Designed miniproteins, single chains. Designs and how they scored, part 62

Each design is a single chain, and the fold is of that chain. pLDDT is the mean over its residues in the fold that is shown.

## One batch from the design tools (miniprotein)

Design m2135
Fold by ESMFold2-Fast:
Structure m2135 (fold): chain A 89 residues (1-89)
Amino acid sequence: KEEEERRKKEIDYLVKTAEVMAGLAESRLAEAKKQGAPKEVIDLLEKAVEYFRKAVEAARNGDIEKAKELMDKGEELYREAIKLWNKYK
């Protein structure tokens, strides 16, 4: 029961973290589209949003390892998008 409660808290934390990251990526995607960012930047941000949303689903399904993997991939894509976008500014 103690381990189950700890796992439930970790899942809740991962869901909330992935939702926050998805929201951040969506906000940046909207800003990039508004500012006329290159298609490559927009594509990377769209993929980052998709991976963060998949991470939320994996976490809700109790797949902690998959949720972390998907979140890491989303973060990598997000960082690449921001780095690329800043290079064009």
Scores: mean pLDDT 85

Design m2136
Fold by ESMFold2-Fast:
Structure m2136 (fold): chain A 81 residues (1-81)
Amino acid sequence: SEEIKKYLEEAKKAIEEGNSEKALRYLTKAVLEALKNKDIEGLKEVEKLFEENLSLLSQNPIELGVLQLVLAVAKLVLSKL
């Protein structure tokens, strides 16, 4: 969806700025939007950005943990559809 694209663009911008908190916020929003729209491709794009930027995102361990939990739930829910 257009909302997922916007959240991913904002996350990429935050990553380029070294802003871990902002990146985690937009990645989490992207996961929730992908889950709402049953967008498996959008979810995979979030996973790729997450995995490629773990060193930056680990600066905020609580928010990182929330993103990991939401990703795990989204993958489980979409796998049952």
Scores: mean pLDDT 85

Design m2137
Fold by ESMFold2-Fast:
Structure m2137 (fold): chain A 57 residues (1-57)
Amino acid sequence: SSLSSKLRNMAPQSSNPDDVLSLLEEADNAATEEEKAQRETAAALIIIGDQEDLRLA
């Protein structure tokens, strides 16, 4: 999905790029669409946290 692609591109800018990439790898290997969405959401939350730090600074 476009979301998954964007999250992968943003992973190197994250405070925890390895965690983001691990979650996206789990999403890519997920057996169900629901599980994939949950993993993608978790990865997005890590990236959003980093962006919130940027906005507050």
Scores: mean pLDDT 72

Design m2138
Fold by ESMFold2-Fast:
Structure m2138 (fold): chain A 63 residues (1-63)
Amino acid sequence: MTRYRLRFEPTDAPEEEVDSPLEVGEKVQRAIRERTPVSFITAVSRFPGDEQKVVKVTVEPVA
């Protein structure tokens, strides 16, 4: 089974650049199928009650 590395980078991207769950799913599926790195923008909260931050996530195959 191929391993994937996820990198989370803070970004100043506006909220309007946040990928929808469907768009994220499509990008990740394409990366897995083609074994290429892919990046998407999403909003995450590290802990309950924390403000959501817009981050760039990069998915890289490592195996």
Scores: mean pLDDT 70

Design m2139
Fold by ESMFold2-Fast:
Structure m2139 (fold): chain A 87 residues (1-87)
Amino acid sequence: SALKEKALKTAKELLDYALSKGVISEEEKNELLERIEKALEKMSDEQVEKAIEAFKKALDFLKSNPDLSNEEIRLVVLTTVQEVLDL
């Protein structure tokens, strides 16, 4: 669905940001993306919309706070992914 494609693209943007900061490896990015894609396949449209909001909110927060440590960036990214997986 178009909504699930949008969610996956937003997730990729968040994970690409994390990779660019060196806070996740390419292997971790691929593993997280696979888990997100699998979860999205089972979600309702309401859950997918919440996933999009969570990923966008996290990315906006990270971009607005350039002085965050690598540990803080990693925590925000992994916590956001877990929040989405718990939907």
Scores: mean pLDDT 89

Design m2140
Fold by ESMFold2-Fast:
Structure m2140 (fold): chain A 63 residues (1-63)
Amino acid sequence: DPLERFEREAVRIILDTSLTPEQKIERLRKVYEELMKEINDPEVKAELERQLARVEATLRAAA
């Protein structure tokens, strides 16, 4: 499940205390891009975009 894979990677990245918020966003965008290449369902793509935007907004608010 691409959404479950994104969630697992996002949790790993968010909890990494060695990364700045900007570096976390860069890594999350890379994961998003890789998963988007594997997804054929436009509804799943839209949900992945929404999840990325939500995580990015949270990280920017914390910075």
Scores: mean pLDDT 82

Design m2141
Fold by ESMFold2-Fast:
Structure m2141 (fold): chain A 85 residues (1-85)
Amino acid sequence: SMQEKIEYVEKEIRKFGEELGLSQEVIDQLVEIARLILTKNPSVDPDYLVELIKEYVETLVSLGKSDQQMLSEFQNLLSLLRNRF
């Protein structure tokens, strides 16, 4: 079900973010991005989405992005995703 997919993705993202030492605010934004993607694209594979988000975050970390910079980027991404139906 959609609820089971959301719960799985949230659990995996929170675990990953905590292991990387990301702030709770950054982790919360990643969860909202994932939830929005699943809601708009119910056929997306939850495992693929988790891996995609992990790769995206690892890329930002490798580029030396601060927690504050990541928050700004995720907020902009959420705005963009919300405006697309």
Scores: mean pLDDT 85

Design m2142
Fold by ESMFold2-Fast:
Structure m2142 (fold): chain A 92 residues (1-92)
Amino acid sequence: MEKQFEADVLLALAEIIIAINKKYISQTTAEDLRRALELIRQAYELLPDHPGVIRVAEALIEVAEQVLSLNPDDKEIQRVLEEARKLLEEMK
């Protein structure tokens, strides 16, 4: 029950970061996306079966793909996207 609350908080923070970056896509940094990824990873480690983890990870991937479409040569965004995709595959 305590783990559920902590996982919910971590995912809520990740969703806030993702939502802000989606709204201000041109100002999105690899650091912001990596912070969201770290929060998602922590939630997954804390409660692997949490129904929100996959949904929030997919949202992060969508935003990273949008940023990369604007700057295809951003190696740091590419790295975050690949790490997010690997985490999503691990969650299946």
Scores: mean pLDDT 84

Design m2143
Fold by ESMFold2-Fast:
Structure m2143 (fold): chain A 103 residues (1-103)
Amino acid sequence: KVEQLKQDAALSLDSAIKTAELVAEKYPEIKDLADETKKLMAEAKKNIDDIEKAIALAEEAIKTVTELIKKASEYSEVTPLVSALAINVVGALFSLEQAKKAE
């Protein structure tokens, strides 16, 4: 049961990583924040068996993605792709928190 929730969290983290990579490729003005979001999501996935550490990394990614959205709005770049990154990062944090509650 816990193992299945960790697998679901890993898939959510992969979605966030892929979306961050696409944002970094398409939007040079927010590339640094997208790259940092990708790094935090990848580290969370690497630490998925240390669930509290994975959650802390995902919470840091929420802060980074919030700054990314603010900067994107200054360049009129709050596109569906940028919105998808925010949704995927929030979804990854939620999945990790569900895995922790099942322990």
Scores: mean pLDDT 84

Design m2144
Fold by ESMFold2-Fast:
Structure m2144 (fold): chain A 62 residues (1-62)
Amino acid sequence: SHMEDDAATAAVALGAQGRAEEAKAAVLRNGGSEPGATAAVEAAQKGDYQAAGALAVQAVRA
């Protein structure tokens, strides 16, 4: 869905820029759960962008 794609893109792109609060807010805005959004942003902060995207998609699907 567009919400999944938007959440994944935001988690990776904003997370990679160190914009953790904006990344989390974007995942939540696209229907992501609070724990899932937090996990996605933490993965991006660690440089694991594949996990960040996957976790953002899972957050929206949950």
Scores: mean pLDDT 84

Design m2145
Fold by ESMFold2-Fast:
Parts: sequence; C-alpha cells; structure tokens
Structure m2145 (fold): chain A 63 residues (1-63)
Amino acid sequence: MSPRQRLGRLHREIMETPLSDEMLGLMEQVIGEGRAAGLSDDEIVERVENRIKEWAKQNNIPF
C-alpha cells in the first residue's frame, strides 16, 4: 500500500472516532515534524500510525 493510500485509510478510521478533530490535528503535526526532519513518506506514515495508535490507547479510543 502506498504512503498516500495508508494516510487515506488512517484518515477514514480517525473520522469514525469520537475525538476525530484532536487525532487529525496530531496527524498533521506529526506529518509536519517528519517533513521538517527530512523523512521519507514511508517513514512519516509509520510515525503518524504509531503516534495516533498510542494517543488513541491513552484516551481509551478503540483504534
């Protein structure tokens, strides 16, 4: 699956959660940080997926 397809899937999954706005904001922040650090699209997507999963778990969101 391409980085773009993975981000699209993650975005759809986030939209089904009760804290979608906060999770989308976090997703955008991680993407910005990854780009500033010169990471590849694949590395950025991996960091976004891991960060969102961790945040969802901390906030009791089934993700």
Scores: mean pLDDT 79

Design m2146
Fold by ESMFold2-Fast:
Structure m2146 (fold): chain A 99 residues (1-99)
Amino acid sequence: MEKIARENARAAIEAGKKGIEDEKYVPSLSLSFGTLTSLASNPETRETAVQLLQQATDEITRYAREMAETGSEEQRRNSELVIRAAQRQLQQTLEVYQQ
């Protein structure tokens, strides 16, 4: 299960970066985070899934903020969508499973 969690975290990061270039990849980010959220529902995998989801969200948000400052108008707009999608998914997961 740890390997699946790490693979989905990596897929989420890649989808987030691609979402900045093309908004069609934003749903792929949500799907990858959905898998991590599902793993967080199991007590045995919860800590690892939440940690990886948080790390992936932090990396995506950092990259998106950098692209918003230096990128094209389209990349700036898409960066905002990617940040909102990632942060919403993380916050929703933390509210349900970390409390």
Scores: mean pLDDT 77

Design m2147
Fold by ESMFold2-Fast:
Structure m2147 (fold): chain A 65 residues (1-65)
Amino acid sequence: ASDEERLKASQEGGKKVLEAMKELQKEHPEAEVTLEQELGKDSGKITVTAGEAKKVLEVTAEGVK
């Protein structure tokens, strides 16, 4: 893959993480939103938590799911 493809995937991934944080904060406005990252070489996981709610985002070569 080209460097441009990697940059695009990273930008789209960041946008999805931000959207997940905003969605959880809208559902739980009194809760603090926290972010936990587990990033490996081939795969990773980003967990967004707001109170009792959580959303897990898988990080792959294709971006964030």
Scores: mean pLDDT 69

Design m2148
Fold by ESMFold2-Fast:
Structure m2148 (fold): chain A 63 residues (1-63)
Amino acid sequence: ALAATDKAVAELEELGKKAKDDEALQKRAFGVADMVRGLAARVDAEVARKTAEKQAKAIKEKL
């Protein structure tokens, strides 16, 4: 669970770097990565992982 969350966060940060020309996508990618880290630490790693995967998919579709 933790390893999967770390991987999802890394993917979101990579997507943020790829979206450097789109401030909204960049903010979304880094913002979701930060939120997922907080959720995994305090609430539920499974919810954090699913949130990261859903947001990563949406960001990829806009790139």
Scores: mean pLDDT 74

Design m2149
Fold by ESMFold2-Fast:
Structure m2149 (fold): chain A 90 residues (1-90)
Amino acid sequence: MSLLEEAKKLIEETKKKLDQIYAEGVANKVSFEELQAKMNKVLDETEKKLSEIVAKTKNVEELEEIKKLWEELLEHANELLQEYYEWNKS
């Protein structure tokens, strides 16, 4: 498996975990603070693993692609948090 392929798999698995945290949060009506903490923990773990992949990757184009995937994941997490905040406030 290529380093880029490993990064893509890690990002996809993390996205599924974030979606699961959101769904469980809605079902159990957890606080926004608790949901945010759970999502941040998953993102921190993913960032550490991605940093290991990045450290092994010397190709600039692959590094740029990994960075874009990470930015997309952060945007997805932010969208989930914004939706949850609006839902929970109501």
Scores: mean pLDDT 86

Design m2150
Fold by ESMFold2-Fast:
Structure m2150 (fold): chain A 97 residues (1-97)
Amino acid sequence: MVKFRITITIKLSDESKAEEISKKVVEIVKESLKEAGAEILNIEVEKEGKTITITVDISAESVEKALEAVGLIKKKLEEYKKENENVEDVSVGIEPL
């Protein structure tokens, strides 16, 4: 098992949508990690004005599985951005723990 930290940053056009969008993004992240077979160790959500930062610590069987999980998160969040005009930008980073 290898451990990684995934950092997701969402930039919003409307801060009043931060609570709604943060809940939906956390749902997408959890489902993506479950689909990829990664274990969630911790999730932290920070909302500051029009910016949502989600920090997820994961355990995966390999580096390849961790990268697969990140790729799936990126794909699903880009799909969500296309259908939600309040999402201006999405970035996803990964680092070893």
Scores: mean pLDDT 86

Design m2151
Fold by ESMFold2-Fast:
Structure m2151 (fold): chain A 98 residues (1-98)
Amino acid sequence: SKEARELAEKLEERRDEIIETALRLKPSLDEEKFREALEELIKGLKEEDAKAIVEAAERLFELDPSGFALNKALREVLGREALQKFGALVAQAKVKLK
């Protein structure tokens, strides 16, 4: 979808800023694993691979169970609309796998 590709492009362009912001909010966050999971999410969104999207999102939430650092970083760097699109696309991917 256009929305998945647009979100993937924004995530890829601002990836380092998102990671830096998340680490500032949660210094205990595993930077390497967070970066890898975010890159897997970007790839899944580009390829429209529902399984890859869900697995990457689950990995991000395993690293940040509250979602606080991820959600706040996405909102601060990309804005509220991008955060809402992220949630919607992950929810859609989960439905597609059922």
Scores: mean pLDDT 86

Design m2152
Fold by ESMFold2-Fast:
Structure m2152 (fold): chain A 68 residues (1-68)
Amino acid sequence: MLEKEVEEGVEDIVVAVAKTLASKGHPLTPADLERMAKIGVSERTVREAGRASGLSPAAISAALRAAR
């Protein structure tokens, strides 16, 4: 339970940053999502950051596969 709460907090911060960047005309790219996954950011957080940046589910899934 505590681990899930910490993960949800990190997700909220990452999604807020992604939304802020998108609002300034600098949305995250699939390459940015791939880098996040490679450094150990959870799949859930990467998927939510991708959605916040306007990326398609297919593009997000491709970035996650490329990180493996």
Scores: mean pLDDT 76

Design m2153
Fold by ESMFold2-Fast:
Structure m2153 (fold): chain A 62 residues (1-62)
Amino acid sequence: GDSNHQQLLSLIGQILSLIGKIFDLELEMKRHPEQRETLQREIQELETQRQQLMSQLQSIPP
């Protein structure tokens, strides 16, 4: 249905946004190794959110 298409697009957009944020934090870790533990924790949180959205995406019926 149309609602499934809208939900799919919304989830894809959110996943792409999270991937971008993770990429930025990984670059920051390379620039500031002294902040590695803090930045790695933030990356872990975003990765958890991404996995949750991926699970929601896979649960959408065809």
Scores: mean pLDDT 82

Design m2154
Fold by ESMFold2-Fast:
Structure m2154 (fold): chain A 91 residues (1-91)
Amino acid sequence: SLEERLKKAQELLTEAEKIGKEAKDYFNKLVDEANTYREEADKLEKEGVDPEKAQELRDKATEIYREGDKKVAEYIKKINKLREEAQKLLE
């Protein structure tokens, strides 16, 4: 029935919204962590101490972004699949 299709579509969209929020929270946490490492590296460079440690901190920040991009892409794929399934039910 139309009512059953609408209900199932709404459930899929609700799940997509939940995953979207989780993805946003995850991304914000990663940005904060990466920024902390970059700020520590900036301080070391300004003080002219431990250039190797400053570089290690910058490398860690870069790695966090790379891993984060991959994980966020996975969330986006899940959201898109749920939205596509919901759209098909409403067509």
Scores: mean pLDDT 88

Design m2155
Fold by ESMFold2-Fast:
Structure m2155 (fold): chain A 96 residues (1-96)
Amino acid sequence: DVLDEFVVVVESATKLLISEEKNEEFIKKVKEMTEELKKYIKENPDASLDEIEKKFEELVEKLIKEEKNEESIKKLEEMKKGLLSYIEYLKKELEE
């Protein structure tokens, strides 16, 4: 299942990001964002990759706007870039 595979990738990206992070508040916010995205996917099993992309962008953009630590913002921007690239890859695989 493509959505189950995406959830695994999101969880892996989150674990990698927090493994080197010392800011407990930032770790908590990233985990909460990941859980909200997972909940959205679980409650919307027929959601398109476009809808999942939109939800993910909404969640990560909100967290970036609320964050004041420059290094944390950079980490969120890199995570956003990586996961959006992965969603684009999944879209191409599903359309072929």
Scores: mean pLDDT 80

Design m2156
Fold by ESMFold2-Fast:
Formats: sequence, C-alpha cells, structure tokens
Structure m2156 (fold): chain A 93 residues (1-93)
Amino acid sequence: KIEKIIEELVEKLRELAPELEEQVEKLREELLKIANSKTKEELLEELDRFVLIAHELLSSIEDENVREEIEKALNKYTTEIVKLKLEEIEKKE
C-alpha cells in the first residue's frame, strides 16, 4: 500500500530528473524507513531526515519548472504516505 505510493513517487521523480538518480534513490531509502516506522516518535525522526534529503534534491535542480514539479510531487505523495502511516500506527496502538 504505502510501498506502492513510494514507487509511484520515485518513478515520477526519475522521469522529471533522470540525472539525479543517486539523490532519488537516497530519498526512496528514507521513504521506506518512514513506511517501516512503528511509533509516532520514530516517524517524526525519519521525517526530519526526509526533509533534509528532499531539500538537497531540490537544491540540485537548476530548472525552476522541474523543481516546482518535483516539489509538488513530493508534497502530494509524502502527505499521503504520512497520513496512511499515522493511521496504521494509531490502529496498532
């Protein structure tokens, strides 16, 4: 479920910025850590790391239009991932 959303985001990022494969893979690894979080505290720690990685990725993009598209994709997909993960954690309390 969450893993499918992560793969959809990663595919979109690779399509928009194929030259940033290394940064996209690093972001994917962090999103998978978010997906594997078992507590709200762990989720928040992984989100902090994700934000840093996302900023590094965005700062590597020279084309403003591509940067905006990636930022929109990150915001949309990560909001959905976090929402689903919070629901999962709360259900397993």
Scores: mean pLDDT 82

Design m2157
Fold by ESMFold2-Fast:
Structure m2157 (fold): chain A 60 residues (1-60)
Amino acid sequence: NSTLLELQQLLQESGPDALAMYLKEANVPSELIQEVLEKGAQLTQAQLQQLAQEVEKAQQ
């Protein structure tokens, strides 16, 4: 499961709005999606790892 890499590529190639859309489709909590929209380019590697974990939880 390359979820972290997918999120990194989405943010780099398509920006925060595309990442937020992906997270919404993956049923990630709206509070975390709001954080992505607010932080945008300031999203840290640690925050992307946390988001990848939330996507994996939603897939269970």
Scores: mean pLDDT 79

Design m2158
Fold by ESMFold2-Fast:
Structure m2158 (fold): chain A 90 residues (1-90)
Amino acid sequence: SRAAEIMERLRRNWRVPPFTAEDAEALQKLKEVAAKLNEEIAKIFREHQAELSLTELAELALKKLTEEGVASESQVREVLRILRLPVREK
């Protein structure tokens, strides 16, 4: 399979232990949350026509995804941090 071939190539070139199946599943879940976050940001952007800053877009997406039960607030905030999207935090 193509995915297995890519993973073997990465293992050979990287001097680090390979990811476990559990680590791969955790990364897949983060990718799914990131995809839903991107869909929601695009939807908000269309509805508000760039009147919102990136911070306001990220905060509104966080609120909507959390309220709709798509992901927990902590999961959405973690994805926002990984993507370096600004949210108001202390």
Scores: mean pLDDT 65

Design m2159
Fold by ESMFold2-Fast:
Structure m2159 (fold): chain A 64 residues (1-64)
Amino acid sequence: GAALLRALAERLIREYGVPASATLREAAQLAPEAADDIDATGVLAASLYGLGAEATLEEVLRAA
């Protein structure tokens, strides 16, 4: 749900150092070690809010 999506997006920023302005696609290139968390974030963002790979982590957090 929304709480899990928020927690995943915050982890990408805080733990993996992905910029909040980065898209989900860019996150995969910047932090390949976070692939599972990026995939989970993308699936939840698409399912809950219709956000694709071009959505930024800021947009994901604002929607969540």
Scores: mean pLDDT 86

Design m2160
Fold by ESMFold2-Fast:
Structure m2160 (fold): chain A 63 residues (1-63)
Amino acid sequence: AKKEEEELKKEIIKNIEDFAKENGLDESVVKELIEIVNNTKKIDEKFGEEISLKVLENSKNKG
């Protein structure tokens, strides 16, 4: 994989972690989301948006 793909992965993971810390998400949920990102063979900008939406949705409905 290109270095750009690796950087995009790190940015998505950082955004998940930052959002989780700010909204008090369970560590298990954060770990699961990070695992999905790491196990995904195709990482597009659209995938990053989908993950961000899932994180936001979990925060709103389980608070």
Scores: mean pLDDT 69

Design m2161
Fold by ESMFold2-Fast:
Structure m2161 (fold): chain A 61 residues (1-61)
Amino acid sequence: MAAEILAQGERLASRVPAEHQQEVLDTARAIAAKPVVTPEDVARLVGVVLRAIGDEIDREL
């Protein structure tokens, strides 16, 4: 679980603008440092990534 969160965070960070990469990585590391990862923690990481990507897509609206 924790190792998967870190790997996912690193992969997702590479797909977001540089200004958001640190936030994605920091979020993933904070979650991975917990003794138990909850669904809410995973949703938080996904939310950070989607918001970063969404800012790029919103140019079309």
Scores: mean pLDDT 71

Design m2162
Fold by ESMFold2-Fast:
Structure m2162 (fold): chain A 69 residues (1-69)
Amino acid sequence: SMEELLEEIRRILREGGASEEEIEEIIKALQNKDGEKAERLLVRLYLQGKISVEQANRIGKLMREILAQ
């Protein structure tokens, strides 16, 4: 379900050290089907060192699944 995919993204982002504000900003973008904003926010977290390349790749796959619905 979309809810399970969003919860998995929240879990990975928290593990990486993203703040709850940063997490909810990405989740809101995905709920609004704003893939460009979600991708921009994810890239920002990666460049800040808050997620690894492996975490970013996993989240990217989950985001594509959400946006394809």
Scores: mean pLDDT 88

Design m2163
Fold by ESMFold2-Fast:
Structure m2163 (fold): chain A 88 residues (1-88)
Amino acid sequence: MEAIREEVESATKSILQAPIDQMPDLVYQEVKRIARLAKKSGIPEKDIKRMILTMASRIHIQMTLENVPESVIEKVQEALLEAWLEAS
């Protein structure tokens, strides 16, 4: 659990430091990677869902505070959902 939390923190920082045009692709890749890693590590699906939702909330709040365009925020949300569905 702790190692996965560090992966989430690192991924969140990388996404938020990326150029805005690259954020959706990075969210897709990182969420998919983290979800698969957590599942392989034996973390219960309900806990993985809570972790991903917490990560999503943090990213959404930060993007809103930094005035990222709404169109990019929508693409990030779509990428996150797609990554979760594909990791399942």
Scores: mean pLDDT 81

Design m2164
Fold by ESMFold2-Fast:
Structure m2164 (fold): chain A 87 residues (1-87)
Amino acid sequence: GAMAVRRAAEEAAQTLRELADKSPEPAKGILRDMAELVERVPDASPVEQANLLTAAGILSAALSVLGYEDFAKQASEAIHALGRALD
C-alpha cells in the first residue's frame, strides 16, 4: 500500500544518505541526488515512479564507472528494495 511505499522510500533515502556521509565528494553528491530522487517516489504517479527509479539506477551505474563499486552496489540494493515495494 501507499504507506509501505513511503516507508520503503524513507529507508532507501536514509541508506543513500548514510552512504553519502561515508563517501568522498564526487560520490557524496551523486548519492545525495539519488536520495532526493527516491524520496519523490511515494508522491509520484506510476510513470514518474518508474522514471525516478530509472534515473537513480543510472546514477548508481555512474558511481560504478567512476570506481565507487562498493557504494554503487549498496545504492543499487537500496533502489531495488524500493522497486520491490512498488510491485
Scores: mean pLDDT 88

Design m2165
Fold by ESMFold2-Fast:
Parts: structure tokens; sequence; C-alpha cells
Structure m2165 (fold): chain A 70 residues (1-70)
């Protein structure tokens, strides 16, 4: 699975509340800081999916960062 797909699957296991926080942060930053959004989302995913390795989490972070870079 590519990093974006892996991130989406992990994010689907987040509560509605956690997902809303990620969306609100992204909207608040207005796309200005993709790194901050990616870092925040990755930390939430790390807490929900502790079985993911640091390498897999870094790939997810890069996928999220890339998605918000546009």
Amino acid sequence: MNPVELGLEAASRLSDEEQEKIVELAQKLGGKNADEVADYATELIRKVEPELTDEQLEAVREGIREAFKS
C-alpha cells in the first residue's frame, strides 16, 4: 500500500473526534504549513496504530505532507 493509502486506512481507525481535529487544523493553517498538519496527523495515527513502525509512520507523514503541499 502506498503511503497515502496506508495513512487513510490508519486514519479510518481514528475516532470522529480525532479526524475532526486534523481537518480543523488543516483549515486553520489554510494550507500554509503542510509539515505541521502532517506531524499532528502522524502523532494521532501513532497513538491509534501502535503496531506501525517508525519507518511506516514516516512514509505516512510524507504522504500527508505531499497531499497538503498543493
Scores: mean pLDDT 68

Design m2166
Fold by ESMFold2-Fast:
Structure m2166 (fold): chain A 90 residues (1-90)
Amino acid sequence: MTQYYVLETETELRALAVDENGNLTVLATYPLEAIADDADLDAQVDQGMAAIYVGVLKATGAKVLRGEEAQELLERARAEGKLTEQPLKR
């Protein structure tokens, strides 16, 4: 039983898998180049990155987490030693 999440922050998108024991694996990280004078993060997202984001969400039934929820999930996994950050291998 694995839950999939997409984390959206001001600087990156992350595709995550959380297993039934609460182990969190970072499957992919997509850096966002947000500029300081443009407040619309969604407007800064490259079309390719947006397509990947939506594709992951649809394919896995992932929940989207933003802001504090994204930070809390990462902090909890890190504090519990359950965070694994590895690029997805082909």
Scores: mean pLDDT 62

Design m2167
Fold by ESMFold2-Fast:
Structure m2167 (fold): chain A 105 residues (1-105)
Amino acid sequence: SSLEAELEAFIAELEEELKRTKDPLVARVLKQLLARAKQLLALYKQGADIDKIRRAFRLLKEAFRDAKEAEEALKKGDITKAIGLLLRALGLLIEVDRIIEELEK
């Protein structure tokens, strides 16, 4: 499945970014993204609702973009921007957790 391959590629990209990051707050967000991505892949393999998995996956990709932009902001010394982006990523993770709870019924 295209979706399975996309989730596996996303997990690999998250693991690579986690090895490269030096910031502990960015690392924590990446670890949370990785855990949810692995949960979505497991749910996909169990035959859970594909449309809900796709929605959660879109939110995870957006949170990952926010985490990467936060790391770039930190490299430039823009701490305020970095914190705002990390808080947004955490908010997206809350919505992902809500979707995962629906998938685990």
Scores: mean pLDDT 91

Design m2168
Fold by ESMFold2-Fast:
Structure m2168 (fold): chain A 64 residues (1-64)
Amino acid sequence: SSNLEKLLAQTEEQLKAARTREEIQAVVRKASNQVQDDPSASDDEIDAAQQRIAEMAQRKLAEL
């Protein structure tokens, strides 16, 4: 649908493939920057996407 939806799906797949805390942090940083740099996204959509990224990362980190 939107660029953010595609980015979130891609980020989730990248996090599933990540094997180290460094890889998780790199995925999160890239995704967070891409979300902030999306000119088509509203502030609410950006905030929601950032929260989703943080939640996915925290769950993945807890599984390491």
Scores: mean pLDDT 84

Design m2169
Fold by ESMFold2-Fast:
Structure m2169 (fold): chain A 120 residues (1-120)
Amino acid sequence: SAEEYAKRAEEAGKRAGEAGRRGDGERAASGAARGASEGSNRAEEAGDMRGSMGAGAGATAAGMGYATAKNGDNEGGGETAGLGLASAGIGAAKAGSERGAKGAAEGAERGAEEAERAAE
């Protein structure tokens, strides 16, 4: 269900935020921002334009988190990027269909994986 994909995206966002706190917040935020953008693109590729648009605000927030981390606020930037990643998946699930929600959740999970690798 779309709700299950939203929960997966929320969990991925929490993992990305924790990775940012634990290690390099800039690298973790970069991973989260890429995952959020990938999720938006996957929703569009699935034919879910509303889901892609819903993910877009979260993807923008994740990108802002990355910019914040690059400007010296590594902890705050990492947390913001993780929240943006979660918001992208939740937004896709609320605005769109189950197909777009799935794509956004897959993007979010990949973003979390990249953030965790960056923390090592």
Scores: mean pLDDT 85

